# Designed miniproteins, single chains, continued (3): the designs that were tried, part 71

Each design is a single chain, and the fold is of that chain. pLDDT is the mean over its residues in the fold that is shown.

## One batch from the design tools (miniprotein)

Design m10441
Fold by ESMFold2-Fast:
Structure m10441 (fold): chain A 87 residues (1-87)
Amino acid sequence: MQEIVNQALQILLKEVPEAKAYEAQLRNFLESIASQSNDYLERLAENHNITKEKLEEQKQALQENPSPAKLLNYAGDLVILLKLEQL
């Protein structure tokens, strides 16, 4: 779990350096998601169409026009895909 959260944060801070200001909040958020069962996260990914392609779209949108809501959505989808080994 901690390794997945750290990996997600490293990717997020590399792709969106401005996220550093929210690092503690992001860590808590990512830990809350990464602590869920794989069965739960798989159903969540299927129901909300969380895919690598959608993640790339979210990253581009976030880089063009940053917002806290976009950052949390991108971070959440990123950690789900990392934990499910779909990246």
Scores: mean pLDDT 82

Design m10442
Fold by ESMFold2-Fast:
Formats: C-alpha cells, structure tokens, sequence
Structure m10442 (fold): chain A 66 residues (1-66)
C-alpha cells in the first residue's frame, strides 16, 4: 500500500508522464480499428470520390441530416 501511495502521488505530480504508455496502448487499439476500416476500402475502392461521399454522408447523418 505504501508503495502505491508513493506511486499515486508521483503520478499526480508528474501529470501522468508514466501514463504515456497507457495512452499509447489505447491509441494503438483505436489505430487497429481504424486500420481495419481503412484497409477494407483502400484495398478495393478506386477513385476516392465514392468513398469520400460515403464518409461525408456518415458525418452528415450524425448531424441529424434527416
């Protein structure tokens, strides 16, 4: 417990510098998800226009496009 106390205190004071690794892992996980999506369309779609339209439509939908 004492060791954890010291660690927590340092983490608070250091603004979570040690947490960089943790965030990196989360980013990596998100990157994998994005890579899966990008790899899917990047491998089959040519022209980019269709993909851009689709992507923008999705963005518009979130904006209550209906």
Amino acid sequence: NRTREYYRLNNRTGDGTEEQSRQSEEVSSKGTHLDSFKNSYDGGLEGGGTLQSTLQQGFGTLQDSE
Scores: mean pLDDT 47

Design m10443
Fold by ESMFold2-Fast:
Structure m10443 (fold): chain A 80 residues (1-80)
Amino acid sequence: VEEVKRELIELLRELKEIAPESTHPAIDAAIEMIRRSGSERGALEIAREALEYVISQLPEDSEAAKRAREELERIERRLE
């Protein structure tokens, strides 16, 4: 659980560096929710929702959207 939380928080922090400032509050909220999550599945679901939100705020061809889509696919595979 701790390892998964760390990976997801690092992923969201990296995404925040390339994502528009308007998405930063949602990313920060997701990071705090992941820290408070009591399960691996819960942390993955929070990260999935955050990535879906960021993707919805960006042009489809942007680097941030591409990165977010790749990470979303990885998380969705882990959720099965």
Scores: mean pLDDT 80

Design m10444
Fold by ESMFold2-Fast:
Structure m10444 (fold): chain A 98 residues (1-98)
Amino acid sequence: DAAREEALAVFGEDPARAEVIELTLELHRALEEGAPEEEIKELEERAKIALLKALIKTTPKEVVIEVLKELGFSEEEIEKILNLDEEAIRKFIEKVEA
């Protein structure tokens, strides 16, 4: 896959970024191949969680805290998200998309 090889060559030096690229390409493939809706939803959730973890790791902590406060998250929820708690990140995605 030329797109996969190209993306990994440019961004694949960081394992967290490589995971986001792999999951995004897998989701794209599943969509093109007409995979079941449940499989597509699982891949979308995994890709969103991986992307959000990468963003939290690469964004200044103070900026992440300010954005989450503006979105109405509690201090407890913010702390869990900053610690990359997968359940807290999943709840964040559900709240934002609801």
Scores: mean pLDDT 73

Design m10445
Fold by ESMFold2-Fast:
Structure m10445 (fold): chain A 100 residues (1-100)
Amino acid sequence: MAELERRIEELLDRLLNRENVLEALDELQELLAEEAELLERDFAGRLSTAEGIAEALARELGLDVTPLHELRAQPDGNAEARYEIHRLMMRMVLEYLRKQ
């Protein structure tokens, strides 16, 4: 397994188990920022922010983006919406990496 894929799987496991959630979210944001540069190159600039990654990956994988749009419509500071957005983004990144 690639080191990035392993780290993503570990962080997803921690989030699913609700272990140190805030620290896990910070680590996810760092990983997504690192990967965003590579994914932006692959998707011809379609990924301008970490939030754009899940939408671009969902389109590439043929997944419904409606739940992501609903979560992103929540006001800033909604911790539950932020948690679900990060969880969905990590699932989509893992699925993308597995299909490469």
Scores: mean pLDDT 55

Design m10446
Fold by ESMFold2-Fast:
Structure m10446 (fold): chain A 82 residues (1-82)
Amino acid sequence: EEVEKEIEELIEKGREAAKNGDFETAIDYYDRALELAAQAKNEELLKKVIREGFEDFSDEKDPELIARLVGAVLRAIGLLLD
C-alpha cells in the first residue's frame, strides 16, 4: 500500500534524526507518520509508529520534547476515532 510505504519512510527518517540527537526533526517525521496512519484508519500502522517513536526516544530526557511526542500520539488517536 502507498500509504504504508510513505509511513515506513517517515519512520526511517525519524529514526535517523533521533540517532543524530535531532529530536525536534524526529518528532516532526513521527507526527506526519502518525497523521497518515490515523487518516488511513489503520490501527496496526498507528501502533507501529507509536512503538518505534517511543523506542527511538528511549534516551530522550527533555520533558517538553516527550510532551510533544505524546501530544502527537493523542491527536492521531483522536483522528483515527473520528
Scores: mean pLDDT 80

Design m10447
Fold by ESMFold2-Fast:
Order: C-alpha cells, then sequence, then structure tokens
Structure m10447 (fold): chain A 90 residues (1-90)
C-alpha cells in the first residue's frame, strides 16, 4: 500500500526517538539501508542541514522530471528514489 508507506516515512521523520523507532526500521528495509543511515538523514532534516536539503531537492526534481504518472504509487517511487540518492551522499 503506497499510502501506508508514505505515512510510514512521515512517521519516521515526525515522531520522537522511541515512537519513531519501528517506522525508521521499516523505512530502512524499504530503502535497503542500515537504520543508522535513516537516523542520520532524519536528524539532518530536523536540524535543517542545508547540504542535505539541497541534495534532497535536487534528487526530488530529477525523479519528478522522470515520472510520467500521478497518484500514490508514483509519489512513493519519487520519494523512495530521492531518499536513496541522498543516503548515498551521507
Amino acid sequence: DAIEKIKLISDAVNKGEKEGEEARKKVAEILGVEEEKIKELIEALKKGDKKVLQLLNKALEEEIENTNEGGPEATLEIIENALKKVLEEL
């Protein structure tokens, strides 16, 4: 379910350390990375790290330009691919 996965990513970003732990684990599984990398990404985004935000904006623009479909599934694919690109730079 694309909407449920998008919600999971939102929970990983917005929930506290304890409450967001399971969401972060599942996001790490979806993206094929270590939980620690997800934690680093979330922390950087929460602090407004300009380098990470610039990388994310560039990745999102590229994925949006490459996507011909709308809807939750296309939105999830854009988000997952953009996050993977940012995680490679961390």
Scores: mean pLDDT 77

Design m10448
Fold by ESMFold2-Fast:
Structure m10448 (fold): chain A 94 residues (1-94)
Amino acid sequence: SAIDEKQRKTLETLKKLIEEAKKKGPEELMFAVQLTRHELLEIYEEYGRIEEEVLEEAIKLLKEVYESSKDPRTKEVAKKALETLEKIKKEQEE
């Protein structure tokens, strides 16, 4: 659907921003992670759901940031974002 396509395009943009932010530094990476959390939460609040594939890919992306990051602040920001998306996933799966 058009909504599914828009959600996928949003995720593609966020994924690119995170990859670019990894090259810049912890502050940029924390911002990209927080933006990812914000954008997906807004999708959830606007439409009542996030497409399963989009949500799963976003969770995997944030897990990679959490596992690969050496900066404690970035890890905490990624952990908070993961907790938000995992909660949404649980609510959608009933």
Scores: mean pLDDT 86

Design m10449
Fold by ESMFold2-Fast:
Structure m10449 (fold): chain A 73 residues (1-73)
Amino acid sequence: SSLQQAIDNLEADIATTQALIASLQAELAALQADPNTTQRQINRQQVALDLGQAALDSSQAFLDELRKKLAES
């Protein structure tokens, strides 16, 4: 069904976003381990992570809604 295709595509997009967040977390850890890193650099990376996590949470909520609609069909 077209709804199943939308779910499959969104699951793939979520997996890609999760991989990106994991990469950003690794970058933040590297910045925190470097004594030459400024607080501004750490704060900037943390903002990027917070925005990425918010986007992921939104996509996951939408996926859950689509799955419920499919189950009701």
Scores: mean pLDDT 89

Design m10450
Fold by ESMFold2-Fast:
Structure m10450 (fold): chain A 98 residues (1-98)
Amino acid sequence: SEVSQRLKELSANDTPENYEEAGRLLMEALGEGAIKKGILTEEEKKEMAELVAEMARKLAEAKTEEEEKEIEKKYEEEAKKIEEKLKPYKEILKKEAE
């Protein structure tokens, strides 16, 4: 897939910008599937993709384990909301698994 190819290119260099783009692409791909199942709206997908991109970039910019933990703590509640919102979609995928 185009997303898979782009993720492979991004993984060649571990930069904050590449982590941001990878996070956005992964979330948009997951969100698109959830929209097709009636779980998410286009607006919710975009908001989640932007949030995940921001989180990924900040984690990549962290220079110490302490900074990384502070970033994770700051985004903990938002990450939980994303997981809870996507849970119905993940359950559908599990039922449709080959």
Scores: mean pLDDT 79

Design m10451
Fold by ESMFold2-Fast:
Structure m10451 (fold): chain A 72 residues (1-72)
Amino acid sequence: DVEEALKRLEEQREKAKKSKDEKLRTLAELQEAVLKGASEEEIRELLEKLKASKEAIDTVLADLREVKKAKE
């Protein structure tokens, strides 16, 4: 059944596109949040959605604290 194989390929392509689109959207939201000076909780949630390690999250939050100090 060539028709079933073609439908499967189209479904896989759509699923891959949606998955990549959601990851790109979350990454864009993270970049916007950082630029807007969003709370540590907001940035933590976005990093958790991207499946970042705890070490990476802690590093990003530490960098953001330094940036907030520099705004004075």
Scores: mean pLDDT 70

Design m10452
Fold by ESMFold2-Fast:
Structure m10452 (fold): chain A 87 residues (1-87)
Amino acid sequence: SIEEIRKKLAELIPKELFDEFWKYVEEVKQKALNGEITISEAVNELVKKIQELRKKLVEEGYPYEKIDEFTKLAIKLIGAIVKELKA
């Protein structure tokens, strides 16, 4: 599930921005797994990162259809991460 979402997200935005986003996702997951932050705090950090990335893509004139699709899939990714962290 997470791997399938990763592949789809990588196709929707520029590689450099995707690589930065995915690295941040991995860092937030690791903090939650280590008990450094709560699951709720992890969700809040990921939502803020998605909002920041969305703003940057809009400012750079990226297509709204791709930005919207990326945002929806990134929210689904958060749900998948929450399920993994609760397991």
Scores: mean pLDDT 86

Design m10453
Fold by ESMFold2-Fast:
Structure m10453 (fold): chain A 94 residues (1-94)
Amino acid sequence: SKEQLEQVQALWQELEDFLKKNLSPEQLAEVEAIVRATLAAALARTATPSQEEAFEDLLATLRRIRDFALSHGNEASAAKVDEAIARVEAIRAA
C-alpha cells in the first residue's frame, strides 16, 4: 500500500543516516554496492515486482548489509540493521 511504501522509505532513510555516521567511507561504498547489486538483480528478474517480491528483495538486501557489518566487527550497525529487518517484517504483516 502507499502507507507501507511511506513507512519503508522513512525506515530506509533512518538506516542510511545511521550507517553514514557509523561506517567508514570505504565500508559505506561497499554497502552502496550491495544495494545497487541487489536492485540490479531484482530489475533483471522483473521491472514490475509484486509488493511481496519487493519486501523479499528489501529483506535480502538488509540481511546482506547486516552480514557485511558483522564481518567488519561493526556490531552497532549490525544491530541497527536487525532493528530495520524487524520493522520491515512488522510493516509487511500489517
Scores: mean pLDDT 80

Design m10454
Fold by ESMFold2-Fast:
Structure m10454 (fold): chain A 75 residues (1-75)
Amino acid sequence: SAMERQIEKNARGALFAIEMVLRFRGDQLSEEEKKELEELKKGIQEALENKDYERADELSRKAYKLMGEISEKLR
């Protein structure tokens, strides 16, 4: 469905964003923030593999919220 395609696109975007934050800003993150981003990355990947679109959407939103909070803190 169109909704499932949009959720998958957003989730893949979240995975890419997490990878970039960990790669380029990892030295500025706490160990707790790094672990939470890695957990969210794994959870999103698993949800997409299982076609659990509700879970993929939930975890993607959590990832963007956390990354936004990190960005504001490092401002």
Scores: mean pLDDT 89

Design m10455
Fold by ESMFold2-Fast:
Structure m10455 (fold): chain A 87 residues (1-87)
Amino acid sequence: SMEEEAKRILEEAERIKEEVERLMEEAKQDPSKLEEILKRVEEYLRRLSELLQRAHALQFPEEVITQLLAIAAEVKEIRDELEKELK
């Protein structure tokens, strides 16, 4: 059902956010991993874009799309913070 698919997509997006937050902490503990961690965060942002495209294609409720956009924005903020550390 659409409800079950929306739940799966949101669960995956939330799991991505948790993993990205974990990667941010890992980069703080070991700056030598920063470049590799940034690449992984960019891969997660691409995956979130795929989930957003899927949500639009299936015409999910606006609330679901808004939540996915919020998660993507938080992951982008973490990416931007990590990029500043490379300078």
Scores: mean pLDDT 87

Design m10456
Fold by ESMFold2-Fast:
Structure m10456 (fold): chain A 95 residues (1-95)
Amino acid sequence: AAAAVAEAVERLAAIGRALEADPSLREAVLRQAAAEFERAVAELRRTGRAPSPAEAILLSYWAVAHQRVSGEALPAEYQPLADAARAALAAVAAA
């Protein structure tokens, strides 16, 4: 779903532009991203489904935010998902 991937990339770009305009939002944005990561991981764990490419891209961003806010390592069972998400983002950026 190219459209969903494009929407995920644009969402991240919009966050970047907002932070450039007002750096004081950084802490609030990081906290929101960490909360979204926890919710997404809980849903994936509950359903047992694999993330979509768009979800994988967002999970990459949220995982970094979660680590920065909590200081905790990503749960071991989700390290491969975070790695796959980073690879998917890099592939989209290269295309």
Scores: mean pLDDT 68

Design m10457
Fold by ESMFold2-Fast:
Structure m10457 (fold): chain A 91 residues (1-91)
Amino acid sequence: VDKEKVKAEADEIRSRVARLHGEAQRLELTEEQRKKVRMYLAGAEVAADNLKRLIDEGKLTEKKANAYLTQARDSIDEAERILREARERQA
């Protein structure tokens, strides 16, 4: 497992989560949209935290890296989709 690559990918996930939180705060979202975005971004952050913890503990495996990276990316994609739909309706 390339620990440096996985660390960089986890850092990218955190950066994307921070950017999407900022975007969500600037958009007029329904209660359901805001709740879902918050839930998805929290899920991505937890996955990134787990990746960094596993690296620090020397317990990172390829299977765990792939599982958490996939979970984080899928969660970010869902949050981005909701925010994109909200932007298009407010344009």
Scores: mean pLDDT 86

Design m10458
Fold by ESMFold2-Fast:
Structure m10458 (fold): chain A 111 residues (1-111)
Amino acid sequence: MQEQFDRIDAITDEAGLSSQSRASLIGLMILYLLGEISEEEFRARVEEIFTTDAGLDPARARALADEILAAMRGIVAANKDALIETVRLFARWEGLSEEELAARLAAIERA
């Protein structure tokens, strides 16, 4: 867990992300952990933060987005049971369909 967060911190420091861009990234990380966005959507939105907000070239932005996604997959893999319980609780509170719950759980299982 901590190792993956330390890696994300190092990447964001190296890229020179503003406090606002870091807050946006944290929001995306939470949505990804809850299975509310796909890996492809997460990657694309992180790449956009690096190109638009940090002014990085597309190749570098893509490489950093891939590194952050790899770290996020590590977080999910290390915490699958806790994330599954959290997603099931949120599904109950939000009244999610069985299909929506299955999609969120499948995202966690694929990490």
Scores: mean pLDDT 78

Design m10459
Fold by ESMFold2-Fast:
Structure m10459 (fold): chain A 82 residues (1-82)
Amino acid sequence: LEEEARRRLAGAAELAIKLIEEGNTEKALELVQQMKKALQQLTFLPEAKKLAELAQEARRALEEGNTEKAIEYLRKLKELAS
C-alpha cells in the first residue's frame, strides 16, 4: 500500500512536470489539485504533511504563472515520494 501510494504520487508529479513543459499548465493544475485530494487520504505516509505542502506550493506557483518554480516544487515532491 505505501509503496504503491509513493509510486503513484511520484508518477503524478512527473506527469505534471511534463504537462508544464508542454505548455499545458491548465491540465498540470488539475493534476496537482487531484494529488492534494489524494494526499488527504494518505495519512499513513510519514511525509504526508510535507508532500501536501509541496503540492500546495506547486499549485500557487502555477496560479502565479511561475512555471519554473512549480517544476522545482514538483521535482522535490517526486524525490520525497520516491
Scores: mean pLDDT 82

Design m10460
Fold by ESMFold2-Fast:
Structure m10460 (fold): chain A 63 residues (1-63)
Amino acid sequence: SDLDAIAETASLFPHIEVEIDEEKKTITLTDKTTGEVIEVSSEDEFIEALRERAKKLKKEALQ
């Protein structure tokens, strides 16, 4: 996968900070709002992590 394209997609979520480790093939996501740190090792895991973060943010915004 193109990790740069993944990082660009994550930039659409201003509360999410993305760090890519090319040597380890890992992606670290930091939720600046909650301070939660999630480490994923695949593109599928990354997409699922973003979906979960978006779902939680939407739920809190509606409360």
Scores: mean pLDDT 68

Design m10461
Fold by ESMFold2-Fast:
Structure m10461 (fold): chain A 73 residues (1-73)
Amino acid sequence: FDAAAQAGADAAAHLLAANAALERGDVETMRRHAEQAARHLERLSGRSGRELGEAFLADVERRAAEIEAQRAA
């Protein structure tokens, strides 16, 4: 339970940090925190955590592409 609680807390902290980086337009920092959150979710919940992490990473890449497109325009 302690290890699972810590993994959940670490995942939540990285999700919040990724969102904060997104608000600043910091794509690099957003990707780094998103990857860490996905790893902690997989450790916490195995297959279910991996599926949730994959969905989250897909959303992050979509948002990153939007920011990069806006910068290129």
Scores: mean pLDDT 77

Design m10462
Fold by ESMFold2-Fast:
Structure m10462 (fold): chain A 95 residues (1-95)
Amino acid sequence: DPEELLEKARKHLEEGKKALENGDYETAVKHYQEAIDYLLSLPHPDRELLAEAFENLAKAYEKLGDKKTAWFYKSMAYRLKGDIEKAKEYEEKAK
């Protein structure tokens, strides 16, 4: 069960990365959202993989011109990395 969810999360992270590289930002958003959903379904979510997923999701939204949503997900990535000061900064910008 956890191994299967982690495998699905990794597959979506890889597909999201390819979509970002190809300029398919809407497809990248969908894959990173699926990856986050699978990672959060794990009993012990990998904080580093979650931070990577949120960081890349933020990048995709920035490329789509949605800066507020990008700042929100960037704040989540910083919290997962333990940078609470930067997390609060981007959280405030996303208001």
Scores: mean pLDDT 88

Design m10463
Fold by ESMFold2-Fast:
Structure m10463 (fold): chain A 65 residues (1-65)
Amino acid sequence: MTVEEILERAKKLIEAGGNPRAISAMAVDELIKRGYEKKAVSLVSEATGVSKKAIRREMRIMRGK
């Protein structure tokens, strides 16, 4: 799956009524696993409209417990 496909999937899930922060955090995690670590948060933030700060906070909660 390409970066563009991951971002489009995230946008569609949010438009379908999904939680924007959770979906954005999951999309970032998928991009990190594929080697896009440094750009993942910025790319997802631009695609979904969720702030980089909100995504980073959600990821810390999901990974740090």
Scores: mean pLDDT 80

Design m10464
Fold by ESMFold2-Fast:
Structure m10464 (fold): chain A 68 residues (1-68)
Amino acid sequence: MDEKTKEEIIKLLQESFGLSPDLARRILNNNSKEQLIQTLQQLLEGSKAHGWDEKAQKVQEMLELLKK
C-alpha cells in the first residue's frame, strides 16, 4: 500500500472512529491488506446494523482505497 493511500485511510479512521493518527498508522503497519479488508468489512456491517450511515460510508471509502 502506498503512503498516500495510508494517509487517506488514517484520515478516514480519525473522522469515523476518533482514532489518533499514531494508532491508525500502527493498525495499518501491523496488519496485512487482507486482514485490514476483513476488519473493515466487519466494521461496515456493524456500522450499518447500528444505523451509523456516516461511519458506514467512510468505512466503504477505506475498503475501495484498499481494493484498488
Scores: mean pLDDT 80

Design m10465
Fold by ESMFold2-Fast:
Structure m10465 (fold): chain A 98 residues (1-98)
Amino acid sequence: EELKKRFDEEVERIMKATPEEIQKLFDEIAKRLTEAYKNGASKEEIDYLRAVMAVAAYKLKKLGINPEKADKLIEHLLKRLSPETREYVEKKIAELDK
């Protein structure tokens, strides 16, 4: 529940962000995800970081920034999420597509 709340807050920030802010967030999350793997972070934290990165990639796609690369990255990230987290993220992305 706490991770879902953090995710929802981050999604709101992503959807309001400029392309430059999204790129910066993308780079920051990629770095945090790499560090999480190396440091043995919880599965929940790794799922959170992957979920945020997928939404950031979706925003870049919506802005027309490397949409083919964004699509491949979204697919890659969603496949690596736990089933429950994947369902939640896919639903959130669908809501943002309105």
Scores: mean pLDDT 80

Design m10466
Fold by ESMFold2-Fast:
Structure m10466 (fold): chain A 74 residues (1-74)
Amino acid sequence: SADEEAAERILRGLDALRAHVDAERPSPAELRTYIGLLEHEKRLVEELLSDPELLARVLAEIDRLIAHLRAGEA
């Protein structure tokens, strides 16, 4: 479905960002920028995904990545 394809694309993007952050170890300022973009992405996916289970999964993965990036700011 379109929701499944959209969710897969978003989750792939989150995995790529996580791999980039773990490899490159960005500055605290860059991490704050990524966190801001991820908070914005949460609002966009709520409008994009009509399947509540896929929406919940994508939002949980965004929150997980935000938590990881916040830990990296220390």
Scores: mean pLDDT 87

Design m10467
Fold by ESMFold2-Fast:
Structure m10467 (fold): chain A 92 residues (1-92)
Amino acid sequence: SALRDALLAAVEELERLVLENEEVLAEYAEREYGVPKEEAKRLLREQLAGLRAAVAARAATLSDAELAALLEKVRATLEETRKELEELRKEL
């Protein structure tokens, strides 16, 4: 399914964006929540792996309409994440 492929590609782009900004996110976690940077990075990678697995499992059972709706949500999350990371970089 082209929609399934697009959904997985969007998740991969979100994962890449987050990992490219791993240092900024770890610094924010340490500053705001007192989580050591190395632990924050580990938790982040675990969360990304969980997200990938959950989306892959759902994509296997969803209709085309449900896949399209999920793809829109992932794309919206990707855009919002980019904006939040830009703001974090300005603060840190």
Scores: mean pLDDT 84

Design m10468
Fold by ESMFold2-Fast:
Structure m10468 (fold): chain A 82 residues (1-82)
Amino acid sequence: STPFGDTGYKLALQGLQSGDQIDLALAVAASEYDSDPRAKSLAAQAESQLQDPRLVSEARDLLLIHQSVDKAREELKSYVLD
């Protein structure tokens, strides 16, 4: 399994609490690899709060490349800046 595969649920809780678009995108992407059934339901809620759904595909790519939520988050922040 991926090193971030059990983080989807926790990321979704954090993103929903903060409203942070980066954390919401990471939560949706990470939940695809999380076996916790709560991750899937919270990911749907997080996805409904996303303003730019394209962030999910970028978050997914960064999670797979870096195998690290923290590294993916920092790079995704740079991606959303023009």
Scores: mean pLDDT 78

Design m10469
Fold by ESMFold2-Fast:
Structure m10469 (fold): chain A 100 residues (1-100)
Amino acid sequence: SLVEQEEAALELILEHEEKLLKAKSVEEVREIHEEFLKKLRELGMPEEELKIIEKSEKKTIEELEKEKDEKKRKLLIEQHQGVLRVHMAASLVAAKRLEA
């Protein structure tokens, strides 16, 4: 059932958000997010949403690699975490509506 898959994904999101909030570097954010995306893909997350999230993530990381100021990098990491959270939540809601 798609509903059961989405419920499992929501639990993963809550746990991963806690890990992302504790991340101290761009590399940690990237690894945590990439592993989480693999889990969501295995659960049948919509490909279009996964592509949007991955594209946004890679673009932000590229900008962070060019930025030498650690304070600015920390701010970008924090802002990106919020964007990922919103995108993931929206994707799950959309999937549930299709099965409802």
Scores: mean pLDDT 67

Design m10470
Fold by ESMFold2-Fast:
Structure m10470 (fold): chain A 104 residues (1-104)
Amino acid sequence: MVEEQELETIREIDPELAERLEEAIERKDLEEARRILEELERRVEERKKELREETDKKVAELEAKGNLEEVRKVVAEEVAELLRLIGAVISARLLLRRLERELE
């Protein structure tokens, strides 16, 4: 994967941190890139918690109505979003490892 594709994966989740990470990589600022990764991981964990709470509320409402098919859709959407969040962290880690390699 090219650097631009990894940055785009992060932008879909957090455009602010993607821009800051791109700037840190351009400056070859490994310490700042590490801080940005830590911040991204924190924001991703918070978003996972929010997503779980949102999904649980929707599921409870739909179960009360007997809409099992809609429950499956809501759970599938949660899994898809969790995979996107995980993908952003993987992309950021790959970019950081590439920067570390360039500075060796």
Scores: mean pLDDT 85

Design m10471
Fold by ESMFold2-Fast:
Structure m10471 (fold): chain A 99 residues (1-99)
Amino acid sequence: SMEEMEAEIRKLQEEVAQAIENKDYETLAKYTIKLLEALLEYLEAEERLTEEAIENLIKSLDDFVEYLKSKMGEDNPLYKEVEKKVEEVKKKLRELAKK
């Protein structure tokens, strides 16, 4: 259900925040991948997002990718997987943009 998806996303967001606090960038990347996968499933169930919400999500994802790159390096395999998942989420967000 949508409520179960939202609960899982919130839980994963908390795990991501804890990994940042602990400077555990490998765990951060792994939980971020799970969060992005959960977000993709949520976006498939959510038919309508505002253009502003879509733009804000894309900006947040781009900022996060830059942050993770600065901590893990661009050659890190987990970083590359996060970058790939971010592009998948951004593609879905653009598909949901009202036109």
Scores: mean pLDDT 79

Design m10472
Fold by ESMFold2-Fast:
Structure m10472 (fold): chain A 76 residues (1-76)
Amino acid sequence: MQQLQQDMSNASDQQRRDTVDSTYNSGQFHINMGNMSQAQQMIDQLRSFADLARQQGDDDIYQQARDYVDRLTQMM
């Protein structure tokens, strides 16, 4: 988790967006497969990404990550 946050801190906007989207897709996959513990890990990662994006002033990435958390939580 900490290493992923640090990588996100140094990433370009596109790389951060791709990572957030990839994490969301992984969360959906795990929910569909019934892997709720892995889905929860993806939700926790998205929360970490949202917190980091807010600290960096990346409002768009923050809102996207937060919306993804809400959507995954609703599906669980």
Scores: mean pLDDT 79

Design m10473
Fold by ESMFold2-Fast:
Structure m10473 (fold): chain A 61 residues (1-61)
Amino acid sequence: MSEERRQLILHALGQSGEPLSVKELSQLTGLSVSTVHRELQVLVQEGKAQQLADGKYGLGS
């Protein structure tokens, strides 16, 4: 698994201070929408990110 991609996503979520959409995370990290979506699903399953209303994501634990 690419730990570097997940670290980029978690860092972006932490820096924003607010929930972000897949599209916003794609723009901030430079990763494709498909890559961000796939990595977010893994992070949510691991409890490191959380899925919120309106298709937005925030930090988990």
Scores: mean pLDDT 80

Design m10474
Fold by ESMFold2-Fast:
Structure m10474 (fold): chain A 85 residues (1-85)
Amino acid sequence: VEELLKKVEEGDEDAALKIVELIIKLVKEGKIEEAKQLMLKALEAYKKRGIGELFVKRLLEMAELLGNEELKKIVEEVAKELGLL
């Protein structure tokens, strides 16, 4: 996870996709708090790159496409906490 987060900070889109897939897996397993913590770390990495708001928009579009209300709530809560919404 730490290695993937570092790659996200470097602009690796494949690492970003793997982080999102892991968050979705955690949500499906009912590990909501773990999913929130991983989302927080991922969005902090994007914020450091100056593209946090853009990535939040992309994640919200993805959550709507998947019909995953829990993922949408996690993205909104964490993004608001980081000042990205």
Scores: mean pLDDT 76

